# Ledger of designs, part 54: designed miniproteins, single chains

Each design is a single chain, and the fold is of that chain. pLDDT is the mean over its residues in the fold that is shown.

## One batch from the design tools (miniprotein)

Design m1856
Fold by ESMFold2-Fast:
Structure m1856 (fold): chain A 65 residues (1-65)
Amino acid sequence: AAPPAEAAVDPSARVTDEAAENIALGLKYLGASEELAQKAKEDVRDATPEEVLKIVSKYLKEDAA
């Protein structure tokens, strides 16, 4: 049987397109601008899962001012 994708999460693996889209949607839902959400989506597409947490935290912190 194929291994479960969630159990195979590796820090060296890059974020999927679906995950990047969901992160952008989540930021827009939290009140971020479309520009900020789009920038975050582009940043996370080139990032490892570890870096995604840092990127999301940075954008949420900027929104909080």
Scores: mean pLDDT 67

Design m1857
Fold by ESMFold2-Fast:
Structure m1857 (fold): chain A 106 residues (1-106)
Amino acid sequence: MIDELIQAVENDDYEKAAELAEKLGLRAVAITARTILENKDKMDEETIKLAKQAIIGALEAYRNKDKEKFEYYRDALIHIVVLIETPNGDPEAARALEARLRAEVE
């Protein structure tokens, strides 16, 4: 399962990645993959690459049972989602979204 999820991300199959992440209870990964899928035509290549690397980092930490590293990448994924969903730089919208994502992420 986890290796299939990593392969889906490496192949830029964010639809499959979101589905597999939800089945594993990896909510931050699932939310980020869906955010990329919904916004990919509005995102620059560097932002997609950053998000992809952060997802892979989270999945590698999860596979290795490295809780501290997983929590680090989970926090990074929340910040990446906020960046993608609030591209106009509205600080109030960004703060509200971050608070909501932190409450929803396990």
Scores: mean pLDDT 83

Design m1858
Fold by ESMFold2-Fast:
Structure m1858 (fold): chain A 98 residues (1-98)
Amino acid sequence: HMTVTVEVPEEVEAGKDLKVTVTLSGLQPGKYRVTVQLIDKETGEVVAYKSAIVDGSTTTVTFTLKNLPEPGTYIVKATVTNLDTGETASDEKEVKVV
């Protein structure tokens, strides 16, 4: 059973970059897609998106989300997908843009 954990700062200033650390475990050999979305909590709109293809030996992926939106509360959602099986795992953390 694969797992994903997302780690982000609790607060970030508008106009700064947001570093997102994704930790992966329980992966099989093969290819995986790791996706990070920044979602406006009020509207549900995806305001930033990044992805990477990794192999099953990968334990950590770091993303930098640039052009942070206006101040507000956002959800950072990390999703890992096994490209051979379609199995998916996700984790979410809240971040406040101030």
Scores: mean pLDDT 83

Design m1859
Fold by ESMFold2-Fast:
Structure m1859 (fold): chain A 70 residues (1-70)
Amino acid sequence: MKVRVTIATPPEKVAQVKAAVKANGGEIVSEKRIGDRVIIEALVPEEAVPQLEAELAKIPGTTYSVEPLE
């Protein structure tokens, strides 16, 4: 089962966020710059979400939301 993860991060942290998503088997669906932030949407295996959340929590200025997909 995959979930959608939407991540808002400073431009300086984009590479770190993308690396964390890919390391957890996620795929990047979109990347958009909105003002002083970059919004990254990814599809991630549900079982990998706890590990991804732990990694994102270590990135300053980064917020995220997780939405289950059917």
Scores: mean pLDDT 80

Design m1860
Fold by ESMFold2-Fast:
Structure m1860 (fold): chain A 69 residues (1-69)
Amino acid sequence: ALDEALETLRAAGVPDELIERVKEFIEKNKDSKLPVVKALPRLVQEAAARAKAGEDFSEILRAIEAMLP
């Protein structure tokens, strides 16, 4: 599900660099129960859902970027 959402975002024009940063963060923190680690995949899925619907998802991308190092 998450990998499919990231592929949807890449197809919608999100930079590969951002996609890779999201993947690295999730992989590095995959065993963490911190709220941010649970929130990030959900935001990715929400952004992908909006992209599939042809809706603006820029605010969600800003939130994702703010969560990354």
Scores: mean pLDDT 79

Design m1861
Fold by ESMFold2-Fast:
Structure m1861 (fold): chain A 55 residues (1-55)
Amino acid sequence: MSLQELVDELKQRMEKLTKDMLEDIRAHGHASEATIEKQREVAKMFEEIRQKREE
């Protein structure tokens, strides 16, 4: 998978994650466990992209 494809995937996932997280907080006062897991996945993708750009 190319770096550009990873960046595009990350952008799409971040937009959906932000919306889901805000809705969870508004409805429950905190992010759901599922949303937190998605946040961790997005953070890992971001870090992988950053490291690959530095390699």
Scores: mean pLDDT 77

Design m1862
Fold by ESMFold2-Fast:
Structure m1862 (fold): chain A 71 residues (1-71)
Amino acid sequence: MEEERRRELLEQARELLIQSAGYYAKALGHYAKGIFTDDKEKHRELADEYMAKGDEYEAKAKALMEEARRL
């Protein structure tokens, strides 16, 4: 039961890390657009928002991994 629960937590953490990576990729895209466009401030703001989302999902994944480690 503990081994099965650990596996489930790690699987959920993996999915959250994939989502986090997706948000970081979106943030980098807006950062790059902001460097060479007249809408620099708008793209920087969007990049910051996507970075915050990436950090949120990464933190959730780390919490699940910590729970799995304690089992």
Scores: mean pLDDT 84

Design m1863
Fold by ESMFold2-Fast:
Structure m1863 (fold): chain A 70 residues (1-70)
Amino acid sequence: DKEKKLKEELEKLEELEKLHRQLVADARAGKLTALPQDVLEQLRPIVEELEKFLKPFVEKKKKEAEEKAA
């Protein structure tokens, strides 16, 4: 019935929110040197906003890595 479908959708949304929060936490902790494609595929409905948020953190880490390699 409709209620069962809504519960399944809510559980999927909660799982996506957990992945989103973990990815944001990893970005802020400076663990991301590149965008994690596997996680972004799972977060596809919100991936555009998430990529915009994460890009500055990834760019900062890449810049630091390049300066250390020079």
Scores: mean pLDDT 68

Design m1864
Fold by ESMFold2-Fast:
Structure m1864 (fold): chain A 89 residues (1-89)
Amino acid sequence: EPLPEVVALVAERAPRAQAIRDRDLDDEDNQLEVGELSLEAAAEIARILGDEKAAALAEEVLGLVREARRDHDWEALEERARELKERAE
């Protein structure tokens, strides 16, 4: 029964997501921090639900967001995000 674990995980992470959203979201780093936290939650939820494909996709996107934050390469992130969107459609 994974649902109680998913609810607990969301409850734990929601306050952290809200605190980041209360910052200046015109700052690209703050926007990526929100994205990173959301993707970490999505990957964990997918793993709890046994959805390996969704978990793998979330981990891949999370890696791209972390790389973009480290390197400040927003153009590379946008290009890779477009490729992933095209594959999902």
Scores: mean pLDDT 67

Design m1865
Fold by ESMFold2-Fast:
Structure m1865 (fold): chain A 71 residues (1-71)
Amino acid sequence: SNAERAKRIAEQAAADPDPEVGAALVEITYAISLINGDLEGARAAFEVAAKSPNPEVAALGRQGLADLDAL
């Protein structure tokens, strides 16, 4: 499912040893989800990202959830 795929990608991004690469991967997943109308996948990815121990990934996840809530 789209939500499961997005969650898996976000988990991989959060686990990446390079926080810049992890943050970029979450942003790319978000952009693709929005272009495809996959709002459930985008939300699932951001929920995982927001719980990341990496502060850059966590901030990105929180911002994405706020953006989705504004729709």
Scores: mean pLDDT 69

Design m1866
Fold by ESMFold2-Fast:
Structure m1866 (fold): chain A 86 residues (1-86)
Amino acid sequence: SAAEEEEKLKKFKEKMEEYVKEIEEKYGEEAAEYARKALEELLKGLVEKDPAAYRPAMEEYALKAGKKMAEQGNEEAKEALKEYEK
């Protein structure tokens, strides 16, 4: 039913917002922004029942998010190494 589909979409959006917040807290706003954009393209594909149409944009944003997360993860690792050398 339409109401059941609306409930599933609401739960997906809530989980998406929670995941984006976790990325922002751990890897910063830029990583979170790309992660949000990737998930928004994924959501569009689900809503329109055409995931293939939105896959290239989703993958591009996911790759950008991953690169920013790796950059921030390397900085955290660098700071941890400095702390161990004290």
Scores: mean pLDDT 76

Design m1867
Fold by ESMFold2-Fast:
Structure m1867 (fold): chain A 100 residues (1-100)
Amino acid sequence: AEGAEDAAWLARAQEAIDSGNPEEVEKIARELAQRAADYAKKAGIPESAKYFEEGAKNLDPEAFRKAAELVEKVLDPSDYYTNKAYAFARAAAIAAEKAR
């Protein structure tokens, strides 16, 4: 179930951030960014996906913020893909900032 898997990933992200372990935080930030990129592509926002992929490579919180802003402009509470892209983008940005 996608919803259950997404919830598990977001819970793992919070645990990694709370642990203060830089290696775990970096790993989860990259995974969250990749999931956000995939959801952004499914939502029809490939420009946002490019910023998520950039963030995954260098863990730049600004890249994740730019990607999230593009998703937010078309965010529809009824659209699963834009909601998931936004949620994973915000989690990735927080994790990247903590890894810094």
Scores: mean pLDDT 74

Design m1868
Fold by ESMFold2-Fast:
Structure m1868 (fold): chain A 65 residues (1-65)
Amino acid sequence: GSVELTVRPGETLADALARAGIVTREQAEAWMKEAGVDDAAFRPGTRVRVRLENGRVVLEITEEP
């Protein structure tokens, strides 16, 4: 399945992914580090669509602030 979520003020992308129930915060942080994703790239107000495919997190930015 896929979900769409918005990064909130004071929230990292990892926090947003964990809040959506897709992965744990620790799993999200590990994925971001491995994928070379910087929290600063996902500012508050950024909307992303997320899906899990074969245990991999796939992100699509749908709206930027």
Scores: mean pLDDT 72

Design m1869
Fold by ESMFold2-Fast:
Structure m1869 (fold): chain A 75 residues (1-75)
Amino acid sequence: SAEEIAAALATLDELAAKLKSTLSPELQALLDRTTALLKEAVTEILTTGKPISAEKQAEVDAALRELAAAVQAER
């Protein structure tokens, strides 16, 4: 949903703010990719008024899981 995507964007902004100066280049690239995918999803919802496709949702979910795992690994 748009609310779930907005919450995910807020979480990414918080993670970026907290870790920005200490992020590895790999983690920065992953954060940038995930943020771009979320922005695409939000834009599509706003322009179409419909939820994103299952395929796009799967890409977003995969990117978020990968980012979460990378953050956990660098703790």
Scores: mean pLDDT 74

Design m1870
Fold by ESMFold2-Fast:
Structure m1870 (fold): chain A 65 residues (1-65)
Amino acid sequence: PLRYRLEQQTLDLIREALVRNNGSVTKTAAELGVSVRYVRDILKQETGTASVEAYLERFRAELAL
């Protein structure tokens, strides 16, 4: 896969949808027409972390600023 371009674009689209949905993975997946699993897999692969939940907590904290 084109990790450099496709995952960056996909992450940006997911981030924008997360902003609109206050960090809800379920609503973000529904808006983008993908599965919740797909959203979580992309976040995990792109961040390289063991915890997608940590990324989402950080993202929600940034929205609260």
Scores: mean pLDDT 70

Design m1871
Fold by ESMFold2-Fast:
Structure m1871 (fold): chain A 85 residues (1-85)
Amino acid sequence: SLSKEELIELAKEYEKKGKEYEKRKDYALAAHYYLLAAVYYAMAGDKESAEKAKKKAIEMGEKAGADVKTFTELADDMIKLAESL
């Protein structure tokens, strides 16, 4: 199993990728990577970083044309599952 420190480093790498795709205005890939960052922060127990990454994922998802309510519900479910691990 990955350590808390390894999970946080993976979350930071995904957050960096999210930022790179956001700069390119590839909002679908930006949303994907920010959501992965949120999940890995949640697995590590870093609730504050998980919430910030989740908010960025939802913002990018909306810009990509996703339904905000559906995307938010999916993100919340994924984070709750990650927190339970």
Scores: mean pLDDT 89

Design m1872
Fold by ESMFold2-Fast:
Structure m1872 (fold): chain A 81 residues (1-81)
Amino acid sequence: SVEEIAEKLKEKAKKEGLYFDEESLKIIAEDIKKVIENNYEVKKGMFKDVGWDEYFEGKKFKNLDELIDFFLKYLKERNVE
């Protein structure tokens, strides 16, 4: 569910020193859910953020943990927050 994705993203982000507000968590979790429903394969337009969409395009993941870790790596490198 979107709620489960959001909670997992929040906990992993906290461990990396990153913070998201509840609205941002929901939006990101909804986009991640689209990837999960597409067998963990990212297609163009699945992320609302253009930079994330470009970063993820064509990537395939084994599971939600791998997807979230890859997302957090991007954010950490961009020094967002």
Scores: mean pLDDT 76

Design m1873
Fold by ESMFold2-Fast:
Structure m1873 (fold): chain A 85 residues (1-85)
Amino acid sequence: EAAAALAEAREHLDKAQAVLAASTDKEAALKAIELAKKALEAARRALEAAETREELLRAIGLIFAAIGLIIEAALKAGDLSLLKK
């Protein structure tokens, strides 16, 4: 369960990073935020299912990475209220 959730979180985070790297407008930033939120949710599930120290640390790392990407995307969009959604 944890391994599957970690893989799902990584996949969503990679997609969010790619969208944000190509982003030149608010719509692309919003799409990156939605993907990063999916990564955050998957990482939270991985954290809850973690049975090893390695799984726990990887889940925590993905959570912080997803939060950082959401903040970056919101800043690029010029709308910090996107952090609340």
Scores: mean pLDDT 78

Design m1874
Fold by ESMFold2-Fast:
Structure m1874 (fold): chain A 76 residues (1-76)
Amino acid sequence: SMKKEFEELEKKAMEKVKKASEYANKSSQEVRDKATKKYGEASRKGFELLKQDPVEGARYLLEEAEKIAKELEEAL
């Protein structure tokens, strides 16, 4: 069901956001500022998508959270 797919995507996105936050806390100010800007842009777009299509919005937020977490980890 769409509800189950949404819940699974939301859980994965939250896990990636948590990882990104852990990496950001270990990063330089410049790296944190860049990640914060990307997170803000992704959140704005993702929340608009969530209003139109919850599953696609959750998928977008998961993909963006994964990218941010990866960039932060690689900058450590």
Scores: mean pLDDT 82

Design m1875
Fold by ESMFold2-Fast:
Structure m1875 (fold): chain A 78 residues (1-78)
Amino acid sequence: MEAEAREAREEAEAALEDMVEEARKIPGYEKSAQTTRDSMLAAIEQAMKQSPELGLEMARKALSGARVMLETIRKLNA
């Protein structure tokens, strides 16, 4: 559980950073992407403070959200 939550958090953080990097290629999008990243990372930290299970759930949701956002941003960059 704890190891799984940590791994999921690391994956979510990496995916959110990839999203921010893609957003930097579009003028005016970087700040919104950074705000989204910071908000999601804060939500994972708060969930982990409550329980490892909640932390894992939030990290998985953040990873899923980051992947969808990255895909959308890539379409805008195409």
Scores: mean pLDDT 82

Design m1876
Fold by ESMFold2-Fast:
Structure m1876 (fold): chain A 87 residues (1-87)
Amino acid sequence: SSLLEEMRELIDSIKDPELKEKAEKALAAVALASLSTDPRHVEGLAAVAERILAEALAKEKDPEQKEKLERIRELARRHVEEHLARL
């Protein structure tokens, strides 16, 4: 998916190792959600990704990192919504 590829590129541009690890965990949850055909399982994995990204955003003070996290969050949400619409 081009959305997952854009998320990967944004995450690879994160220089803070802790923030990068959190974003990678969120990406893994979104990728796993995309392999599920159970809407409840998809929703649960999407909620994990959303929580990780929301917590990172609440703690982050650097405007550049906030912009990257907001973009990753938007891409994750769109990818899950597109997947659920096809189930």
Scores: mean pLDDT 87

Design m1877
Fold by ESMFold2-Fast:
Structure m1877 (fold): chain A 105 residues (1-105)
Amino acid sequence: SLLSEEEVLELADRLVETVRAGIKAGKSFDEIEAAVRALADEWTKDLNPFQRSVVRDLANLVILEAKRLLEKNPNPTDEEWEAFRERVRESALELLKLWKDIENT
């Protein structure tokens, strides 16, 4: 299977929503990290090694950025969640391009 821009943006949105839902449910950050990694692992099942690297690196970035967001504001506003989603989506496209360039070298 080819990982498309549309699919990587869908993954980005789902990873962000996993963080947001976890915070709303009162989960610990360790539980949220585990949930993000579990979702990413499900997306890697049918991907080639370079595309798996996109998913892995995106999950790692979401975890890092979520930790930074929550350290700044434990109860992020809707605007802060939207800004977080936009940054993750932009990073997802950059990671997809980077790993496609590596694969084609």
Scores: mean pLDDT 85

Design m1878
Fold by ESMFold2-Fast:
Structure m1878 (fold): chain A 83 residues (1-83)
Amino acid sequence: AGAALAADVAALTEADVEEARRAIAESTNPAHRAQGEAAIHAAELVRAGVPAAEAAAEAVRLAYRLLGASEEEIARFEALALA
């Protein structure tokens, strides 16, 4: 549910962001890099004052876009995540 994703995003710490940055730098796995990029993006949005629910939605869209999902697939996954 969207509320669970928003809670997870709101709980992201600076240590989580540093770990994500290391994972991106060291990983050749596209899924691991996409997860790291999404986590960093969500944390940056929350720090900029974006509500956690909106930051979570943006993170989901970024992760799937980085993995090559179509805009139609991204819209479906976002709708399911926010349901």
Scores: mean pLDDT 75

Design m1879
Fold by ESMFold2-Fast:
Structure m1879 (fold): chain A 67 residues (1-67)
Amino acid sequence: MVLTFGTAPTVDTTKVADYILNNVPGAKILFLGRTTLKVEVPDELKDQVIKDVTKRFPGVGLLSVED
């Protein structure tokens, strides 16, 4: 499962990526941009990752979900 997150310019995308890598087993960073983060996560953890990341990082929102 591939998740694409959009971030406000005040959000450090590297800190969001580090949080995901430290807290989501099997996660892989596919793209790290200034205001965009694309990450691959296990399908079982998809909903948990979306909820946790958007709750912990104000200004981060989900843009798309891909299989």
Scores: mean pLDDT 83

Design m1880
Fold by ESMFold2-Fast:
Structure m1880 (fold): chain A 75 residues (1-75)
Amino acid sequence: RAREEARRAAEPLARQAVEAALAGDTELAQQYFDEGVRRATRALVERLGLPEDEARRIATEAVLEVAGRYAQELN
C-alpha cells in the first residue's frame, strides 16, 4: 500500500526528471527528482500516517523505481 501510494504520487515528477535527463538538463532532472521525493514523502505521511524518516526512504525508493521504468520506456 505505501509503495503504491508513493509510486502514484511520484509518477508525474519522476517522468519529468527522466525527460529532463534525456534532454541533457541534469540540473532540471535533479530538481524534478527532489520534488518527486518531497511529494511522495508528503503523501505517505498525510494519507498513511507514516513517520517522516520511513516515508522519505520509501518515497526515494519509489521515485527511483518509477524513473528507472520511464528511462526504459522513453528510450
Scores: mean pLDDT 80

Design m1881
Fold by ESMFold2-Fast:
Structure m1881 (fold): chain A 115 residues (1-115)
Amino acid sequence: MMSIEDAKKALKGRKILVIAVGKKSEELAKEMAKYFNAEKLVFVDSIEEAQKIILENKDYVNIVVVDSIEDFEKLLEFSQKNKLPIVFVGTRKEIDYKAMELEGQGKVINHIKMF
């Protein structure tokens, strides 16, 4: 798990796309897009739409803002199956806790800690 400042340093000079999954993710996604100077900001209503956008934008670092553990886990599985580097941001402490749990189990997760 990374702090937002560590993530900014790691992603310096990269093309960044921010994806907000669901309405509750939009405000944080706007803040992420501004902070990282993202080239694109996309709002989607489902994880399936987010997966499609990621597959169409493989040359970008995809920062995905999620509001549920279910969406986080589905997107993590998608990332691992397709070998695509996705950076995760959660709108809730529960998502940060889930990322910490999975990292403790030996999973490698690019997650920005917000809480």
Scores: mean pLDDT 84

Design m1882
Fold by ESMFold2-Fast:
Structure m1882 (fold): chain A 80 residues (1-80)
Amino acid sequence: SISYSHVEQDDGIQTSVVSSSDAGRSIVVIYDSKENTYTKLLLNGRGEVLSSSTGKITSNLVSYSETVDGIVLTASIKVP
């Protein structure tokens, strides 16, 4: 299975998205440099939120991994 990933940056917000059509899931990591917080989202194939979590940055890396039907999705953002 092939997963697509990209990292976007806009006005202090960095977003990393990893999607897998075979898993029917996407994971999203959002870093907010103004608030020094992260948000982690698990989405279904329709873009609906299945789970979300938000917290404070405590390290130089925000990473989220999810395994769906044997397919591993990992999204990460390096915090400066």
Scores: mean pLDDT 77

Design m1883
Fold by ESMFold2-Fast:
Structure m1883 (fold): chain A 64 residues (1-64)
Amino acid sequence: DATLEAARAHVRGLVEQILKQPDRIGYLAWLTRQLRQVAATEFPELAALADELEALRRALEEAA
């Protein structure tokens, strides 16, 4: 699905920008919540990506 592929690519681009921010943990938490909402309403396949972002956020919190 071209739309789903575009959505995943867009999210990955947002993650790259977020990782450059000082409040990267807060931004990742926000993006994860947005993805969970989208997965619940439109693209269930994005739930796995939300899980990946949550794992990344936890790893960054442990490193901080």
Scores: mean pLDDT 79

Design m1884
Fold by ESMFold2-Fast:
Structure m1884 (fold): chain A 113 residues (1-113)
Amino acid sequence: SRVQELVDELERLVARHRERLARVLPADEYARLAALLDSAVDAVRTAVEDASLSAAEKVALLEGLREGVLAELERARAAALAAGDEEAAALADEFAREIERRVDALIAAIRAE
């Protein structure tokens, strides 16, 4: 389905941005962010594949997961800026904007079912 295709695209996007952030973030900060991203990706797939959830319930879960991930990426961006690491800040911002676009597309696809 289009929904499944978009979940697979989101997982690949997260993997690519994780590789980029691993090069610029301190190891301990990266480990915490990577664990959050793994949990969030798993929660998205679980929610999408749960036949007992309505479209509205799936959308509400995805919106909450998006808020949590974006808040953590903004924290990473702010910390990078405070440390003078413009590259890390730019990568965190790029990742946050891409997450917003991909989750919006996924929500739209769920609502269209």
Scores: mean pLDDT 87

Design m1885
Fold by ESMFold2-Fast:
Structure m1885 (fold): chain A 100 residues (1-100)
Amino acid sequence: PPWISEEAEERLVEAYVAEAEALALENGEPEGVISLENLLAVVKSYYGSLMSDEEIEKLLREIVKEVNERRGLPDDGYLDREQAREVFRRFHDYMVQKTK
């Protein structure tokens, strides 16, 4: 929500990252690695009532590509914790801006 503090936003983003990591481990992915599919599942759980699954997938893939390009990393469908944190933050900021 646009009225929460930056500290509250960081706590929310950290909760998203933790949920994505837990889901990745449950699905047999290596520790510290989050697939795009597991990250997408977390985003859909929080924003699925505001956007279609297809719109969420398209936007998330665009954000992941931008984050990977900025960090000089390959678009291989896998993210580390820092990449996931930046992706969730950008997605959250986009949704806050769009819902105003």
Scores: mean pLDDT 75

Design m1886
Fold by ESMFold2-Fast:
Structure m1886 (fold): chain A 61 residues (1-61)
Amino acid sequence: SMEEVEEMLEKIKEALEKEDYETVVKLLQDFGKREKDLELQRYFLREAMEGIARAEKRKRA
C-alpha cells in the first residue's frame, strides 16, 4: 500500500541521514521482495533515488 511505501521511505531517509548504508540496502531489498505492484515500485524507486541524491549533495557541501 502507499502507506507502507511512505513508511519504508521514512526509514530509508533516517538511515541515509545516519550514513547507515547497510540498512538502506536491506530496506531496498526487502521492499523489492514484498511489493509486486509496479506503480508503487516505480514511485518508491524514484523517491529513494532522490533521497540518495540529496544525501550525496549534503556530503559534498
Scores: mean pLDDT 77

Design m1887
Fold by ESMFold2-Fast:
Structure m1887 (fold): chain A 117 residues (1-117)
Amino acid sequence: SKIDKAIEVLDKIEDKITDEYKKLMEKLNEESRKIVEETTLKIMSVLQRAKLELKLNPDMDPVEVLKKAYEEIKKILDEGLARLEADPRATEEQIELFRKTSEKILKFMKEELEKFS
């Protein structure tokens, strides 16, 4: 069904985010890792809520659920970047790595949404 395909898209996004942020966290100091971990958990909450909304409401438009999840994740990533930029222990290199990783994730999500639409 279209709902099942939307859940598969959310699962692919979850896997991509998990893989990319695992790689990122290996390159960060402890304080920056904490910010990235908290950011990742917030994103996982958005994805889990979106999956539950689709499962509980099979008559809803899955495209609107996916678009809403994208916008919420984008906001969470912007907030995570702002937190890193405000931390005096975060290096310019670590901030740039987070920015590039976030851009990669958002690009992947946008491409998956475009394939679904």
Scores: mean pLDDT 88

Design m1888
Fold by ESMFold2-Fast:
Structure m1888 (fold): chain A 70 residues (1-70)
Amino acid sequence: MSIGERIRELWERIGEILAQTQDPDEALARVRALFEEEIAKATDPKEIEMIRSLLGGAELALRARQAELE
């Protein structure tokens, strides 16, 4: 699987979590758990770096959404 495909799949999984979860704190915890699992499975340092970068972006997006829901 390419890095691009893996990144897209992670974003799709984030979308599913947000659609299924009404509590912003629960959604953030689930997203973090998903990324930690993917980092643990990655063996290539470059893939790990890309996944960490994507997690940072996802956390920012979730914080913005959390502020809107409150």
Scores: mean pLDDT 72

Design m1889
Fold by ESMFold2-Fast:
Structure m1889 (fold): chain A 97 residues (1-97)
Amino acid sequence: MEGVRRDQERRRRELLLAAAENFRKAAELALRGGPRSVVASYATAAALLLAEAGEPELALEVLEAADRVEELARAGRLEEARRVAEEAVERVRRAAE
């Protein structure tokens, strides 16, 4: 493999892992009833990182998951909110493989 291609693959993995971490922060704040603007900021950062990594469909899924986590948390359905968040994080991490 050429070094340039290997560097691009490494950068893509770094973007995907950064997206997963930003989404985790959004989900953790939503589960704690944190400010919606801050939750939206982390979720948007995750989506932009996914789009840069070439994963626009996954970017949309992450934004939808963030909204669902917030709605479930507001309804007091914290265990379901955690499952939605974990599933979204796992999907992003699997894309990095």
Scores: mean pLDDT 84

Design m1890
Fold by ESMFold2-Fast:
Parts: C-alpha cells; structure tokens; sequence
Structure m1890 (fold): chain A 86 residues (1-86)
C-alpha cells in the first residue's frame, strides 16, 4: 500500500468512528477507530522508510486529534509515537 492511501484510510475511519459513536453504535465505532489507528501507524512507518519524518509525525498527530473524542487511549498512543519522530 502507498503511504498516502493509508493516510486517507486512517482519517476516513477516524471520522467514521466518531459518526458511529454519535449514533450509539459502539462496536462499529471501536472497529473503525482500530482501523484508523492501524492505518495511521502503517502510513507513518512507510513515510519513515521514505525519510519523510515530518509527514510521518503529521499523520500520527492528525489521527490522534481525530480519534481523541472516540478513543482517548488510542489517540494518546498515536500522539506519543508522533513525539518520538518529532
């Protein structure tokens, strides 16, 4: 997969997770949040392999912010990974 495709997948799934949570559909919200986290981490790893450390950190920060209202613990994990990259 290309890093940009995984970045798009991460952000779309983060939005979907918040939408499902707002509807009280917790299982779908949790599933979408997990997909968003996994995709953000994969995108960041691919950007790092390309030497694009700023882009890797940026996607992790953006995904963390988007997930904070749905999955605060997962959002914190992504934020810490972004801080390690700077």
Amino acid sequence: MKAVNLEVAALINAVAAEFYRSLGRQDEADSAAKTARDSAIQAANLYKEEGKFDEAAEILYRASEALAPVDPQGAEELRKKAEEIK
Scores: mean pLDDT 84

